# Designed miniproteins, single chains, continued (2), part 91

Each design is a single chain, and the fold is of that chain. pLDDT is the mean over its residues in the fold that is shown.

## One batch from the design tools (miniprotein)

Design m7155
Fold by ESMFold2-Fast:
Structure m7155 (fold): chain A 70 residues (1-70)
Amino acid sequence: SSMEERRTQLVNSLFAHENITPSPELLEKIQEIVDEGLRRAERSTDRAERQRIYQEMVKQGRELIEEYKK
């Protein structure tokens, strides 16, 4: 489905420049962040609000990945 494709693309984008193999636990948590962000964006009719949701989602994903790299 298109939502599954968007999830896969966003998850891959978050790991695109990382020198790690994500653990199943990390991957699941990142997928949860992306799914929540996409769900919130889908409910919004405002482009600026959707952009803010996207930025928050990316920031949360990046922060979680950095935490797990240690």
Scores: mean pLDDT 80

Design m7156
Fold by ESMFold2-Fast:
Parts: C-alpha cells; structure tokens; sequence
Structure m7156 (fold): chain A 57 residues (1-57)
C-alpha cells in the first residue's frame, strides 16, 4: 500500500523513518499501537513512522 508523508518527519532513532513532506512510501505493515513499518521509494530504506503522519494513496 502506498502512502504520502503529511509533514516532515525527523529521523530520531536508527529504527525510525526520516521523511520529507510529500515523500511517497510503501506501507509494509500497520500496528495497532499507531505505528507503521514503511519503505522509502526514494532510498529503499525501511523504518517505523506514526500512521497519523501518513496519507494513504
């Protein structure tokens, strides 16, 4: 599933995703605690980000 970042997301930990507003990611898995594991289509890196920061495409 593709999603777009709604805002800039700083990379605050090694396992967290750093994103720019408007960046497109693939959602690999959603968690009930409000996190998603995403893959950046730009870099290919995987990391966690809050679901509230993503808009599904």
Amino acid sequence: MLARALEDVPKVAPFMAGLKKGEVVEILKEYSNGLALVKSLKTGEEGYVGLSKLEPL
Scores: mean pLDDT 80

Design m7157
Fold by ESMFold2-Fast:
Structure m7157 (fold): chain A 60 residues (1-60)
Amino acid sequence: MVTYRRTLPLTPEQAAALKARMEAAGADVLVTVNGDTAHIVASGSEEALERAKALADEAA
C-alpha cells in the first residue's frame, strides 16, 4: 500500500475540490484544513497516487 502526504496553502473550498479530483483519479483521500493550510493524506495504487501528486502540484 502506497501513501502520499502533502501540505498546501488551500482554502477549505479549494481543498474539497482537490480531494474530489484525487478521489476521481482512484485515490482514497483524507484532508484536514487548519486555517489557511490543508494537510492531505492520499492512499491507493501507485498509478492513482501519481495522478494525485500531479493534481496537488497543479493546485500549489
Scores: mean pLDDT 81

Design m7158
Fold by ESMFold2-Fast:
Structure m7158 (fold): chain A 74 residues (1-74)
Amino acid sequence: SKEEIIEEIKKIVESGLPADVAVQRVTQLLVEHGVPVEAIARISKKVLDYLNAKTEEERKKYFEEIEKLIDEAM
């Protein structure tokens, strides 16, 4: 489900993995769930924005954008 994908992305971005590894893991998850390649590119960019964010407010904003992109793609 969309909710399960979103929850798994949250676990990945909160895992403390290096940013490139976390982005690759999210990309693989989205591919395995049949998310269109165009949507994967947009989501991956927002995942990177989340990981590079300096404040909790920015992380919350980017995560909400990730949720919206997943909802639009599925």
Scores: mean pLDDT 86

Design m7159
Fold by ESMFold2-Fast:
Order: structure tokens, then C-alpha cells, then sequence
Structure m7159 (fold): chain A 106 residues (1-106)
């Protein structure tokens, strides 16, 4: 099951999200990291190994979120440890794990 499918269910049905969270925790496989890499590569248009604010906004919109430009910049500032204004893959993984934790908890 892809991260994109899980996030779409998270936004549309809280009960299904709870069920999938339970099922997802059973196979402690590296499949989640593969799905994160797939999602990252899909929106990394320049293939430079980073996501710009514009690319991150498009990614979040594909997950059914409608963030403002200010919200996208705040997300980048929170996870951008290098201060370069973009997210590399490790920073992106931390962002997705934070989103999953927040939405799976509530």
C-alpha cells in the first residue's frame, strides 16, 4: 500500500485510516521507505535530489492538502536543517513521518 493511498484515506475517512494504521504496523518492512522514495522522485522534477517549495506544494496538493505559500515555507523552515530553502530526501522523510504521526493520532 502506497503512502499516497494512505494519506488520501487519512483525508477522506478517519475510520479507514485507523484500520490501515493498524494493518500497516504489522509488516515492519522497508516498503514505506520505498514508497517515500517513489513519492519524492515523482515530484523532484529537476532530479537534483531536493524538493523546492513549489514541488512540495504540488506534492501536498496531490495528497488532497491545500497549503498556502506561507504554510509551505513554514514546513520547509521546520525540516530544512541546512537552511538552503529546499528539502533533501532525509528531511522529506522526517516531514512525512511527522504528517503520518499527526494524522494517525487524530
Amino acid sequence: MSVEEIFNLLLNDTELVTLYASLFNLPKDLTVKREYLFLFSKFDKDRDGVLTAEELRELLRSLGLEPSDEEVEEIIKKFDKDGDGVLDFPEFVELLEDLVKKYLAL
Scores: mean pLDDT 63

Design m7160
Fold by ESMFold2-Fast:
Structure m7160 (fold): chain A 87 residues (1-87)
Amino acid sequence: MEIEKLREEGEELIKFSEELLNIGENSPSDGPEPKEKQERLHKKVGEIHDLMKKVPPEDQEKVAFDYLKKPKEEGEKLLKEAEELEK
């Protein structure tokens, strides 16, 4: 059921992690660009955004580095699940 949604969520997580890498290097925005993507992935990735807002500037890069890896790995797992279900 809704296999296509699982694949989309996986792809969105990977894209979102790449977008956050670009933002994290400079500074996190108060109004993140992909609002719809953030709502969809809020449960998994929202913690990164909340944490980055509270983290001091000098620590932001290190925090972003650690947390960006998790969304990417989760996205890859969702893509594999969607492929298995699609069969």
Scores: mean pLDDT 55

Design m7161
Fold by ESMFold2-Fast:
Structure m7161 (fold): chain A 84 residues (1-84)
Amino acid sequence: GVTEKTLATSIAGDGTRYELVKVTREDGSVSYYVRILDPQGKELSRLPLRQVDADTVEVVSSTTTTIDGQTVPGPPKGTRFRLP
């Protein structure tokens, strides 16, 4: 199976929630993404992250997207997060 673990959570002033998620697969491979949720907990999008060093991940995609008629704000391409 695939194991997902939320490493960090941030909530914007409009109530939008951003979760840094670690994905571990059965073969031991690891990937990361940012999950973006509305204030009610509905998932709006997932932004892929690239690991750049042992403790750092980076946003690789544009974050200005429209999903189901809603503009989803997110961190801009090139934004880096420290792994806890």
Scores: mean pLDDT 74

Design m7162
Fold by ESMFold2-Fast:
Structure m7162 (fold): chain A 72 residues (1-72)
Amino acid sequence: SLEELASENKVVVELAPGTKVEDLIKRLEDAGVKVYSVEVEGNIAIFEVDDVQKAARVLAEFPGVKKVYTKV
């Protein structure tokens, strides 16, 4: 499940069709979140970040994001 891919430093995102992961990275960086890595498999993106909770809030507000998963 997607929740199993989330961790203390990773956020999992389900992308809407046509959403570019580069736009999400820019939005996170503009919000002051450091992105250490990103992995994309189909419509799923996994972001390794310095602040998971801040990243999740920022990503949840992006219109191209369907769902955000964190370990909490």
Scores: mean pLDDT 83

Design m7163
Fold by ESMFold2-Fast:
Structure m7163 (fold): chain A 68 residues (1-68)
Amino acid sequence: MPSREEIEARLEEILARYLEANPDASEAVRQSLRDYIAEIAAEPDLEVAARAADLLERMVQAEIRRRE
């Protein structure tokens, strides 16, 4: 099962990839994404946190692929 540190590292990578692909993203969008990432990182259930991180990664990758 993934550790808290692995989930946090994955969330940081997801955020970095989103911001790299969307350098012109609005302050509101950036803040909403950071808030959601903080909620996932604060989730005490590692299985729930891992699932939420997986869902976020899928959504971010889909948006990046649409821009390619």
Scores: mean pLDDT 79

Design m7164
Fold by ESMFold2-Fast:
Structure m7164 (fold): chain A 92 residues (1-92)
Amino acid sequence: PEYRLVSVPAGTRLADLRAEALAAGATSAVLITPTEAIVLVGGPHVETLLKGAPEGAKVRRLEGEAGPAEAEVVPASARTTHSGILYLVRDR
C-alpha cells in the first residue's frame, strides 16, 4: 500500500476531504488534528492510521463510514476546528 500525507487547514469541510481522498484512490483515510482523529474513508488500514493519533485525541468517524464502534459520528456538513494532516492509503 502507498501512504500519502496532506496538510489540511482549519475550517475545511469533512465531506470535501473525503471526496479528495476518494479521488486520489484512497481505500482508507483518517484526518489527524491535535485533538481529534476522524475516519473519512473506512477501510482495512484505518486501525493502522489511527495509531498515528496523538495520545488523548478523540476518535470520530464521518457518517456512513466504517470505524471503531466507540467512535463518535460526525455529519458530512462538519468542518475541521483545527489544522491537521490527512493520512491516505492506496492499495493500487
Scores: mean pLDDT 82

Design m7165
Fold by ESMFold2-Fast:
Structure m7165 (fold): chain A 89 residues (1-89)
Amino acid sequence: MKKVTVTVTDDDKEAIGKEFKKGETYHFLLGKGPFSSIARKAAPDAPLGAEVTVTFEVDGKIEKGDQIEVEVELTPDRVHIRIKSIKKK
């Protein structure tokens, strides 16, 4: 498990404005879906097309300039990202 801080930029335009609730989980392939850019920043060594699970441990809405603290677990076939906190600018 590795702790990483991801800064929301214009690269994350598909995630910006997306609302979520504590306990929500999203499953997608890396390179597809609104949280894919954030997942790629958190796990840069993961290949495109890897299975990704993102779990939200906080309520919120993603906005440009936010600093997202995540915990990352990598297995050979899967990336699991837990969103622990979001610091607003």
Scores: mean pLDDT 80

Design m7166
Fold by ESMFold2-Fast:
Structure m7166 (fold): chain A 80 residues (1-80)
Amino acid sequence: EPSAEELLADFKRAAGELKALALAVKANEAAGVYDPAQIEALQAALARTQALARQLLERGSPEQIAEAEAYLREKEAEIA
């Protein structure tokens, strides 16, 4: 079973992938392009990131949880 350190690393990777997909969707929307496969990939990435965040809240240290929250806020700000 994954350690809390592995969950944090997986969460950071998932959040980064989610950001990349969100930016790609945003760029396509601005260009008037709709890609259902890209929307599906974005939804899957969001679900994975949320599942990893939940596991970290249950099993991580307060420091690891704070690091995950800070990282997510940073990635959200980069999309805005």
Scores: mean pLDDT 80

Design m7167
Fold by ESMFold2-Fast:
Structure m7167 (fold): chain A 93 residues (1-93)
Amino acid sequence: SEIEEYLEELKEEVERLTKLVLAENPDLEEIKRAVLEALEKGLIFAVMVALDAAEKAGRLDVARAMLDLLIEYSRERGLEESAAMYERIKSKL
């Protein structure tokens, strides 16, 4: 099932991104690269889960960097409502 394959990839990506975001000394450049790779695979929900984890952990620099990538990704694809949503989330950090 394509859905089962998607859910397994999504789970693996959630675990990978969350581990990077919650590391003792998060590497922003590694996180940015990993987020872009996840977005290119269409695993946007994994990025959103990792973003929530970053915010809850008080890692505002990581959360802002992730939101900047989500805004750029959305704008490049003409997803202006999504971009506006991510800008609102960033403004509340």
Scores: mean pLDDT 88

Design m7168
Fold by ESMFold2-Fast:
Structure m7168 (fold): chain A 82 residues (1-82)
Amino acid sequence: MVELVLEAYREAARRLGLEEAVPVAELSLRAQELAAAGGPEEEVERLAEEAEELARRLKLTEAQDEALAREAARILAERLAA
């Protein structure tokens, strides 16, 4: 459910002041969803490369990426438990 995961990432980004990272998360999540569905390898690689390039342009650190993913996972777990 990409929509619920993306909403969790948007909220996490807002809390951490990393709203500019939301498009990076969206590309990564789309790549993961496509890979899980057995979609075209070329399309999965393209989405992953776009996410990496955007993260580089935004100078997103590994620590920021980890913090964003952790907060998004926490929010998603809370929302799924409700």
Scores: mean pLDDT 79

Design m7169
Fold by ESMFold2-Fast:
Structure m7169 (fold): chain A 79 residues (1-79)
Amino acid sequence: SAEALARAQALLQEIRALAASQLDLSKPHTDEEVDAFVRANAERLLALLDELIGLARELGLDEAVAQLEAEKEYIKSLA
């Protein structure tokens, strides 16, 4: 639905805004910098990913669901 797509776009913008508040997105980042950001923001990132996974399932985007679940497991592994 149009509402589900709008919500997904809002969640993606929220993730980008969170990253932009802590990282200079105009520059390449090391794995260590990305991992440090993920660890510092794991709880919020997991909540945003859970909402995105739910929306992707509603939209029938099975490949996107699999990718988002893999990202979720990666974030959990950095705990």
Scores: mean pLDDT 82

Design m7170
Fold by ESMFold2-Fast:
Order: sequence, then C-alpha cells, then structure tokens
Structure m7170 (fold): chain A 67 residues (1-67)
Amino acid sequence: AAAEAQAHAEAGRRTDEFLSRNPERVKAAAQAQADAWIAEGRMTPEDKAALLASVDRMVETARRRLA
C-alpha cells in the first residue's frame, strides 16, 4: 500500500542519514561483525572485503541521495 511504501522510504532515508553521519562507526561495526563471522566459519576474508566495499558504496550512495 502507499502507506507501506512511504514507511519504507522513510526507513531508507533514516538509514541514509545514519550512514552519512556515522560512516566510520558503520564501517567499524561491519568490520567487527565480519571478523566475528570469519571466526565462526560463516564468512571468508574475501567475503569480508566484499562487505566492506559494499558499506563504502552504501555510504557514498546515501550521501548522493541526501545531496
């Protein structure tokens, strides 16, 4: 429904604002989580590199969307 689409858009905007204001914190959290998943055997070092690259793209995309 339109209300659900608006709620989804609002959640996306809040996420973009958080990423834009806290890029170093988000990257640090992603790195720590990836390291934990590697220790658990759930992720490879290559997957961690891909995850961190995705976080960088998300931050840049968020900044572009908010500009």
Scores: mean pLDDT 76

Design m7171
Fold by ESMFold2-Fast:
Structure m7171 (fold): chain A 92 residues (1-92)
Amino acid sequence: MTVEQKLVNAQLLYVGAVTERDLLLRNPAVPEAVKAEVAEITARIEALTREMRRLYDEGTPESFARVEELYEEILELVEELQRIVAEVYASL
C-alpha cells in the first residue's frame, strides 16, 4: 500500500468510526460510559488522521515514515472500536 493509499484509507476508517459512534449515541440501551469511550476513540482517530495529512504535506522521507507509524496506530484504534461495538451488540 502506498503512503497516498494509507491517507485515503485512514479517512475511510475515520468515516466508519464516526458512523459507529453516531449509531451508538442514538441508542438509549447503550451505557453512557460506552458512548464516552467510543467518542474518545473516534476523536483520537480524527487527531491521528489530521496529523498524517500534516506530515504528508511536509514531504520528507522522515515525515512519510511517521505517516506509516500513525496509520498503524489508527488500525489498532479501529480494531479496539470494532471490539467494543461487537461486545455492545452482543449484550443488547
Scores: mean pLDDT 88

Design m7172
Fold by ESMFold2-Fast:
Structure m7172 (fold): chain A 104 residues (1-104)
Amino acid sequence: MELTEEFRRIAEEAKRGLREGVSRERAEEIFERAARLAIEAGFITEETVEEMRRGATPRELLILALEIAGSALKYLGDHEAAEEVEAFLREERARLAETLTPPA
């Protein structure tokens, strides 16, 4: 249950970073914290984390942090928090797609 609250906090920080804009170093910090907890809990391997991190933009790192947190919350049985993270990710992906293709 402590892990559940930590992943909830990480999700909230990542959501804020996506909404307000964030530096590369801040995005990396949030991602690293999510990844470290997931590795310690046995949910993912360090090798998988390194692969995901390579070539990711700051915003993609925040999205990955949210995906890690959401999956961990679901595994820990916090289905409501996991669903909230998934809903936020869907909204953010839609907004990012619009931002990448500005109108003429």
Scores: mean pLDDT 79

Design m7173
Fold by ESMFold2-Fast:
Structure m7173 (fold): chain A 85 residues (1-85)
Amino acid sequence: SKVTEAARKAAEYAAQGDAEAAKEELEKAGMNEAGRHLQEAVEAALQGDYESAGRHAREAVEILLKEGEEEAARYVEQGIVRLIT
């Protein structure tokens, strides 16, 4: 789907710490709220605020799962994991 392709690209940007580019990719697919939460998760992780990063990452994943976008949710989760490990 368009959302899956957008999430794959967003995850790559998130893994690189590019919060704005990660958000923009999800917004292009109409996933504005998930994109905002992904941006907040990446920004928080870069500042060492892992509590806020985890909360926003979980919210982005939850939004995608509610839309039936399981593969997109997995990509977003992988991007955050790669950023912090």
Scores: mean pLDDT 90

Design m7174
Fold by ESMFold2-Fast:
Structure m7174 (fold): chain A 90 residues (1-90)
Amino acid sequence: GEAEAEKLGEQYLETKDEKLLLQALKAGIDTMLAVASSPATRAALEKLAKNLPNFKSVKEVMEAFLKAVIELSGDTTYLDEALAIIEKFA
């Protein structure tokens, strides 16, 4: 729920442990893979899951998620703006 997302955000900010965030994101991706019916969605999620252990920062994970969303939607209109926002919070 929303309260659980806020608590995870607070724990990340308190611990500054990007590995905890990466573990949570991998669990989410694995859950989505189990229910994904679209071949395109499944391929994008599998690619992201395979590369997840190689990410060393929240910024890299956010950029990878943005790329996966673009691959799924085919829309690059907001790519540069989204990357600029990620840089401000990284």
Scores: mean pLDDT 61

Design m7175
Fold by ESMFold2-Fast:
Structure m7175 (fold): chain A 72 residues (1-72)
Amino acid sequence: MEELQARVPHLTPVQLANVYLFRGLVYEVLEDFKKAQESYDNAIKSLEEAGDLDAAKALKLKLEGKYEDVPK
């Protein structure tokens, strides 16, 4: 489920997006595509909050690819 709590006192939306992106990649390697999708979704939201719409769109396309293989 979505949790947007900072882990460090000055974590920015960009840093939070990076944490979620890293988690998504780790779950992808573990073949846990559902958790990878959840982590990528959180990263997309953080990127959109940071105003990085290009990175958010790129990550959405990656998530859509996973979504076709893992129907949730």
Scores: mean pLDDT 69

Design m7176
Fold by ESMFold2-Fast:
Structure m7176 (fold): chain A 65 residues (1-65)
Amino acid sequence: PAKQVIQLVYQAFDLPAPPADFADFLLQSVADRHGGNLQKLAEELQKVVSALSGKPLPASPVQLP
């Protein structure tokens, strides 16, 4: 569920998946901002990963079905 969203976001930035402990840290850092909504989680994670990696937001943002 939420861990897969992290992997999808990292792949959208063309980055290798983060280690599990860092993935958990990222989920905690945005926990108050997504309210359990996985699409909103993807949006908030994209902003965080962009800031951390120095890469712009991907042209095709992660869309969850």
Scores: mean pLDDT 71

Design m7177
Fold by ESMFold2-Fast:
Structure m7177 (fold): chain A 93 residues (1-93)
Amino acid sequence: MSPVEQIRKIFEEAIERIKKAKTKEEMYNILHDAFNKIVDIIEKYLTPEQQKKARELLKKAYEELMTAIDNNDKEGVIEILRKLEEELVKIAE
């Protein structure tokens, strides 16, 4: 499986879990697990330049995601994740 395919699978699984989540704690745990998996892929498959760009995107997205969860905005969480997926895929090709 390519890095792009792995990234897409992680985001699709995370989004599906977010849709079913009933608490903020569940959403935090889902995002934490997804981000750890994405970081592992970035470190294993991307160049140092791609890693730097990806880490900047992840940091910004994490702040936006935490704000959306704190506001109990599940649709906002899903929208941020979909945008982040496409931006990371463009970096990874």
Scores: mean pLDDT 87

Design m7178
Fold by ESMFold2-Fast:
Structure m7178 (fold): chain A 100 residues (1-100)
Amino acid sequence: MEKNELARERFLEAAREAGMPEELIRLIEEGAPEEEVRALLNEREEFGLVAAGNLAAEEAGVLSLDWEATEKTLEALGVSEEFKEAVKNKDAAAVIKLAM
């Protein structure tokens, strides 16, 4: 399945509105390798931002997300049901907003 540029642009706009870190937005816009995006996300100590960033990267086509592993990680982190539902629905803007 192809990710199109229009979907990526709309996602990045929503991510900026929700307050995603500019460094993550720039890496996604520049099409940085998956490993570089993951390394930056893992340096964040805010679990919600890490989850939101992983979802954002997956939506932009930079990262492939294992949903079952992600759900298990979110449960271990004790995130809200609303946050898990947003991740499950791949609503990156809602995930970012709930992580703030």
Scores: mean pLDDT 57

Design m7179
Fold by ESMFold2-Fast:
Structure m7179 (fold): chain A 93 residues (1-93)
Amino acid sequence: MVPVTVEGTSVTGNPPSDEALKNAKKQLEKAIAEGKPVSIEFENATDEDKELAKSMVKVLLQNGYTKVYLGVSHDDDSDSTVFHYKVEKLVPP
């Protein structure tokens, strides 16, 4: 299955907008219902963005997701840091 990107997780500013949070929640709930891998990415992540990502990962883990990958990359040209989480639900053997 193709990884599901959670729309609205590229949140800028502090705190995140209510609309972005609602969109992220809807995408997360849909991914959980479908059992799809979830990718969560933030460009220039604030502490609030990181806490939002942790909260989403926690919800995924509570719903049977078992593998979490955290990546961090820095773009020297734009001086931006990208945090990304990939969370997967294992299919039983």
Scores: mean pLDDT 60

Design m7180
Fold by ESMFold2-Fast:
Structure m7180 (fold): chain A 73 residues (1-73)
Amino acid sequence: MKASNLLVAAYLAIVAGDPQTAVDLLKKAYEEGADIDDVIRAARLAYEVSRQQGDEETAKRAEELIKELEKKK
């Protein structure tokens, strides 16, 4: 299933220390019908990793994704 594959790929990107790719994959997972709560949980992890790396741009993108998805809950 496309959404499940994108969500798994996003988690793998987070574990690999690539939150930028993770945020892009999470946006695509949501578009493909991934569960909103699963995407929000993964986006929170991407946000934490981005902050730990000092990647302010990716942290902001992850935070914005979380806010938009929480509005749709």
Scores: mean pLDDT 84

Design m7181
Fold by ESMFold2-Fast:
Structure m7181 (fold): chain A 82 residues (1-82)
Amino acid sequence: MNAEIFRELTEAILRNWEEGKLASEEEKKRSKEMIEFLQANLSEEEIAALEAALAPLGEVTSAEEFRAAAEVALATLRAIEA
């Protein structure tokens, strides 16, 4: 159930940002590791479907942008797991 693991990790990162703390290098590294984990457990077709939704997570600089990107990625991942 990759979607739930993804959700828990994104919520933890968002909480830190919403509490007035900028994302640390460790939190950015965790996001990258999460993406790599998903890629290792998904087919090429599933990765292609998620590519557009996952790419913004590596480039966001604000909690608002991260929240929007994470929501889209979560919805896409849940659709794949269904």
Scores: mean pLDDT 64

Design m7182
Fold by ESMFold2-Fast:
Structure m7182 (fold): chain A 59 residues (1-59)
Amino acid sequence: RPRPEPQAIIDFLNEMRAAGERLAPWVRYIEAELSKDPEAYAELKKDAALVATLEEARK
């Protein structure tokens, strides 16, 4: 399975927001999946736009 790009995660959360979904459960799910590959997750966290999107969606 290809590693998710930061933009793919941002786009997914924006789609869920547009659909009227609660984003906090989706952020929890994404973080749980990403935590299975800590090195890839650390690289993803270098993207400031992704970090900002996750923080906003966590509310």
Scores: mean pLDDT 77

Design m7183
Fold by ESMFold2-Fast:
Structure m7183 (fold): chain A 61 residues (1-61)
Amino acid sequence: AAEAAAARARGQQLIADGEAQYKELTARGKESTPREGALLIGMGEAVLATARLQAERLIAE
């Protein structure tokens, strides 16, 4: 019971951190050159995708 609640909390935190990092990287991309901005956005998308995958694995257990 407590472990399931902890797993959900960690999963939600991972998603929230991923979304925050995506927004941060997108904002930094706007301050950079267009090429650099595209790389930062891609990095943010990868971080968010990884966070969501890890959160799903934690919550599924």
Scores: mean pLDDT 76

Design m7184
Fold by ESMFold2-Fast:
Structure m7184 (fold): chain A 92 residues (1-92)
Amino acid sequence: DEEAERRRRAANSPRSRHLTPEGARAAAERIIAFVERNGLLNPEQLATLRALDPSGQVAVGGGLAEELRAQGRFDLADELDAILDEAEAATA
């Protein structure tokens, strides 16, 4: 139910619908640099992230922010959310 509702919202989400290709790419590059700087993923996971399209990289960034909050790493989660928020603002 939650998974189906999340998928339905993702299909019609403002983030996936309103991000320009340029905004998604800029956000993706910032997310990758942030992840690399903070050692959040191992080299194999980083290579996988880099192989995704920019929209996929942005989606992984959102998932990482959620995971960081669950781990109590609020400063890192807030920084990732700021990157995503800036990407949406660049689209508006």
Scores: mean pLDDT 72

Design m7185
Fold by ESMFold2-Fast:
Structure m7185 (fold): chain A 75 residues (1-75)
Amino acid sequence: SLARVRAQLDKLEAYYQSIKAQLEKHDPQLAAQIEGLLAQAKAAIDAGDVERALYLINQASTLLQQFEQKLEQEK
């Protein structure tokens, strides 16, 4: 379980890094919020708290998905 959650976080962090410049340019507060969620998810994984880690990963993923949808519409 922890190995899967860590893999999910690693993939999400890689994706975040690929769009970080765009996100910071358009919404620096959202970028800071997502970074905070990713950092908290790492801490939760290190503590063995799978449920908290998944919650935080899902929150960060949702915010990133919403940003991508908005960016697609605004182009």
Scores: mean pLDDT 84

Design m7186
Fold by ESMFold2-Fast:
Structure m7186 (fold): chain A 112 residues (1-112)
Amino acid sequence: MDAELLELARRADALLEAGEMTPEAIGELVERLAKLLEVPESLIEEYKKKLEENKDDIEKYRELVLEALNSDDRSLVAFARAAYELGDYDTALAAIMVIARRVLGEEARKQS
């Protein structure tokens, strides 16, 4: 596992447990994850468009969120950044925590 990815996952977990997961902290984590995983801007813009098109349809929006939460890490980070840029910090946080839990779970398996 990438050491920087593991550090970002641990930072996200620690901030959430401390109650310090502010919009600024979410933005920093999303930006660093997107850079680390080399997320293409086109993928971020694609998710941003899908979120905006479905913002008034709660069921379709929920389906889009659930599909993203079951995608690969790179796609999920692109989704998290799209949600963050649209001001949906709760959705961005949920996506970040799924990434963090995947990363921390994989590391725990390697040491067990």
Scores: mean pLDDT 82

Design m7187
Fold by ESMFold2-Fast:
Structure m7187 (fold): chain A 95 residues (1-95)
Amino acid sequence: SEEVEEKFKRLEEIMEELDKLAEELDEAIKKKDFEKVKELIEKMEEKIEEARKLIKELDKLTKDDEEAQKKILRAQVHLLAIEGEIYVAKRILEK
């Protein structure tokens, strides 16, 4: 459906934004720019929340679509990897 296609497009856009933010996070950590690290974590957490809401909606809309369900699973795995990077960054800030 058009709604499903639009939601997948938005999810893809958010995932691309998260990848760019993760690269910026790594650079900010290397530079010890802890204020930038905090700002990036906040932006990434907001994007992750938006992505999770879209994934939940897409999962309900695509129950009968195996290929769509595979895309959702890949997005979930990708989000877990990004959350892991945020966890490491938060621990660096505590030191």
Scores: mean pLDDT 89

Design m7188
Fold by ESMFold2-Fast:
Structure m7188 (fold): chain A 69 residues (1-69)
Amino acid sequence: GPAELRELEAEIRRLLEEASKLPEEKQKQLNVQLDKLERELVRRYLEGMSVEEVQREFLRRLKELLAEL
């Protein structure tokens, strides 16, 4: 519901703010992967995936990408 969406958005925002403090080289690596992820999730959204599921998948994948840096 709306409260769950707000919590997901807040967590994503927090992680992206933390990522903005990374060294420039790591930020470049992350941005390449985030561009690919965004393109994938936009396609899935257009194919009928809900906004909530898109945000959950983005958060999950963002955490994985940050752990690999």
Scores: mean pLDDT 86

Design m7189
Fold by ESMFold2-Fast:
Structure m7189 (fold): chain A 80 residues (1-80)
Amino acid sequence: RRSLALFLAGLLIRDLKPKLTPEEYEEARKAVRKAMEAFENGDVETALKILDELAEKYPEVAETIKRYRDALVDAYRIAK
């Protein structure tokens, strides 16, 4: 579960880097880290909220963010 959250966060950050400016990328990276921390602490709702807010701020990568968000929801559902 912890390793899965870290793995997904790493993949998301890699996919975001070429699509965002350096400033936007730094903000996105901080948001993804906060979402990962919330997920690791069992606060899945907060993690999903952070990802949803990030997708609203950066429409050009919203589809990518949504894909990883859906993966986290599915992983949580299966693990329960």
Scores: mean pLDDT 76

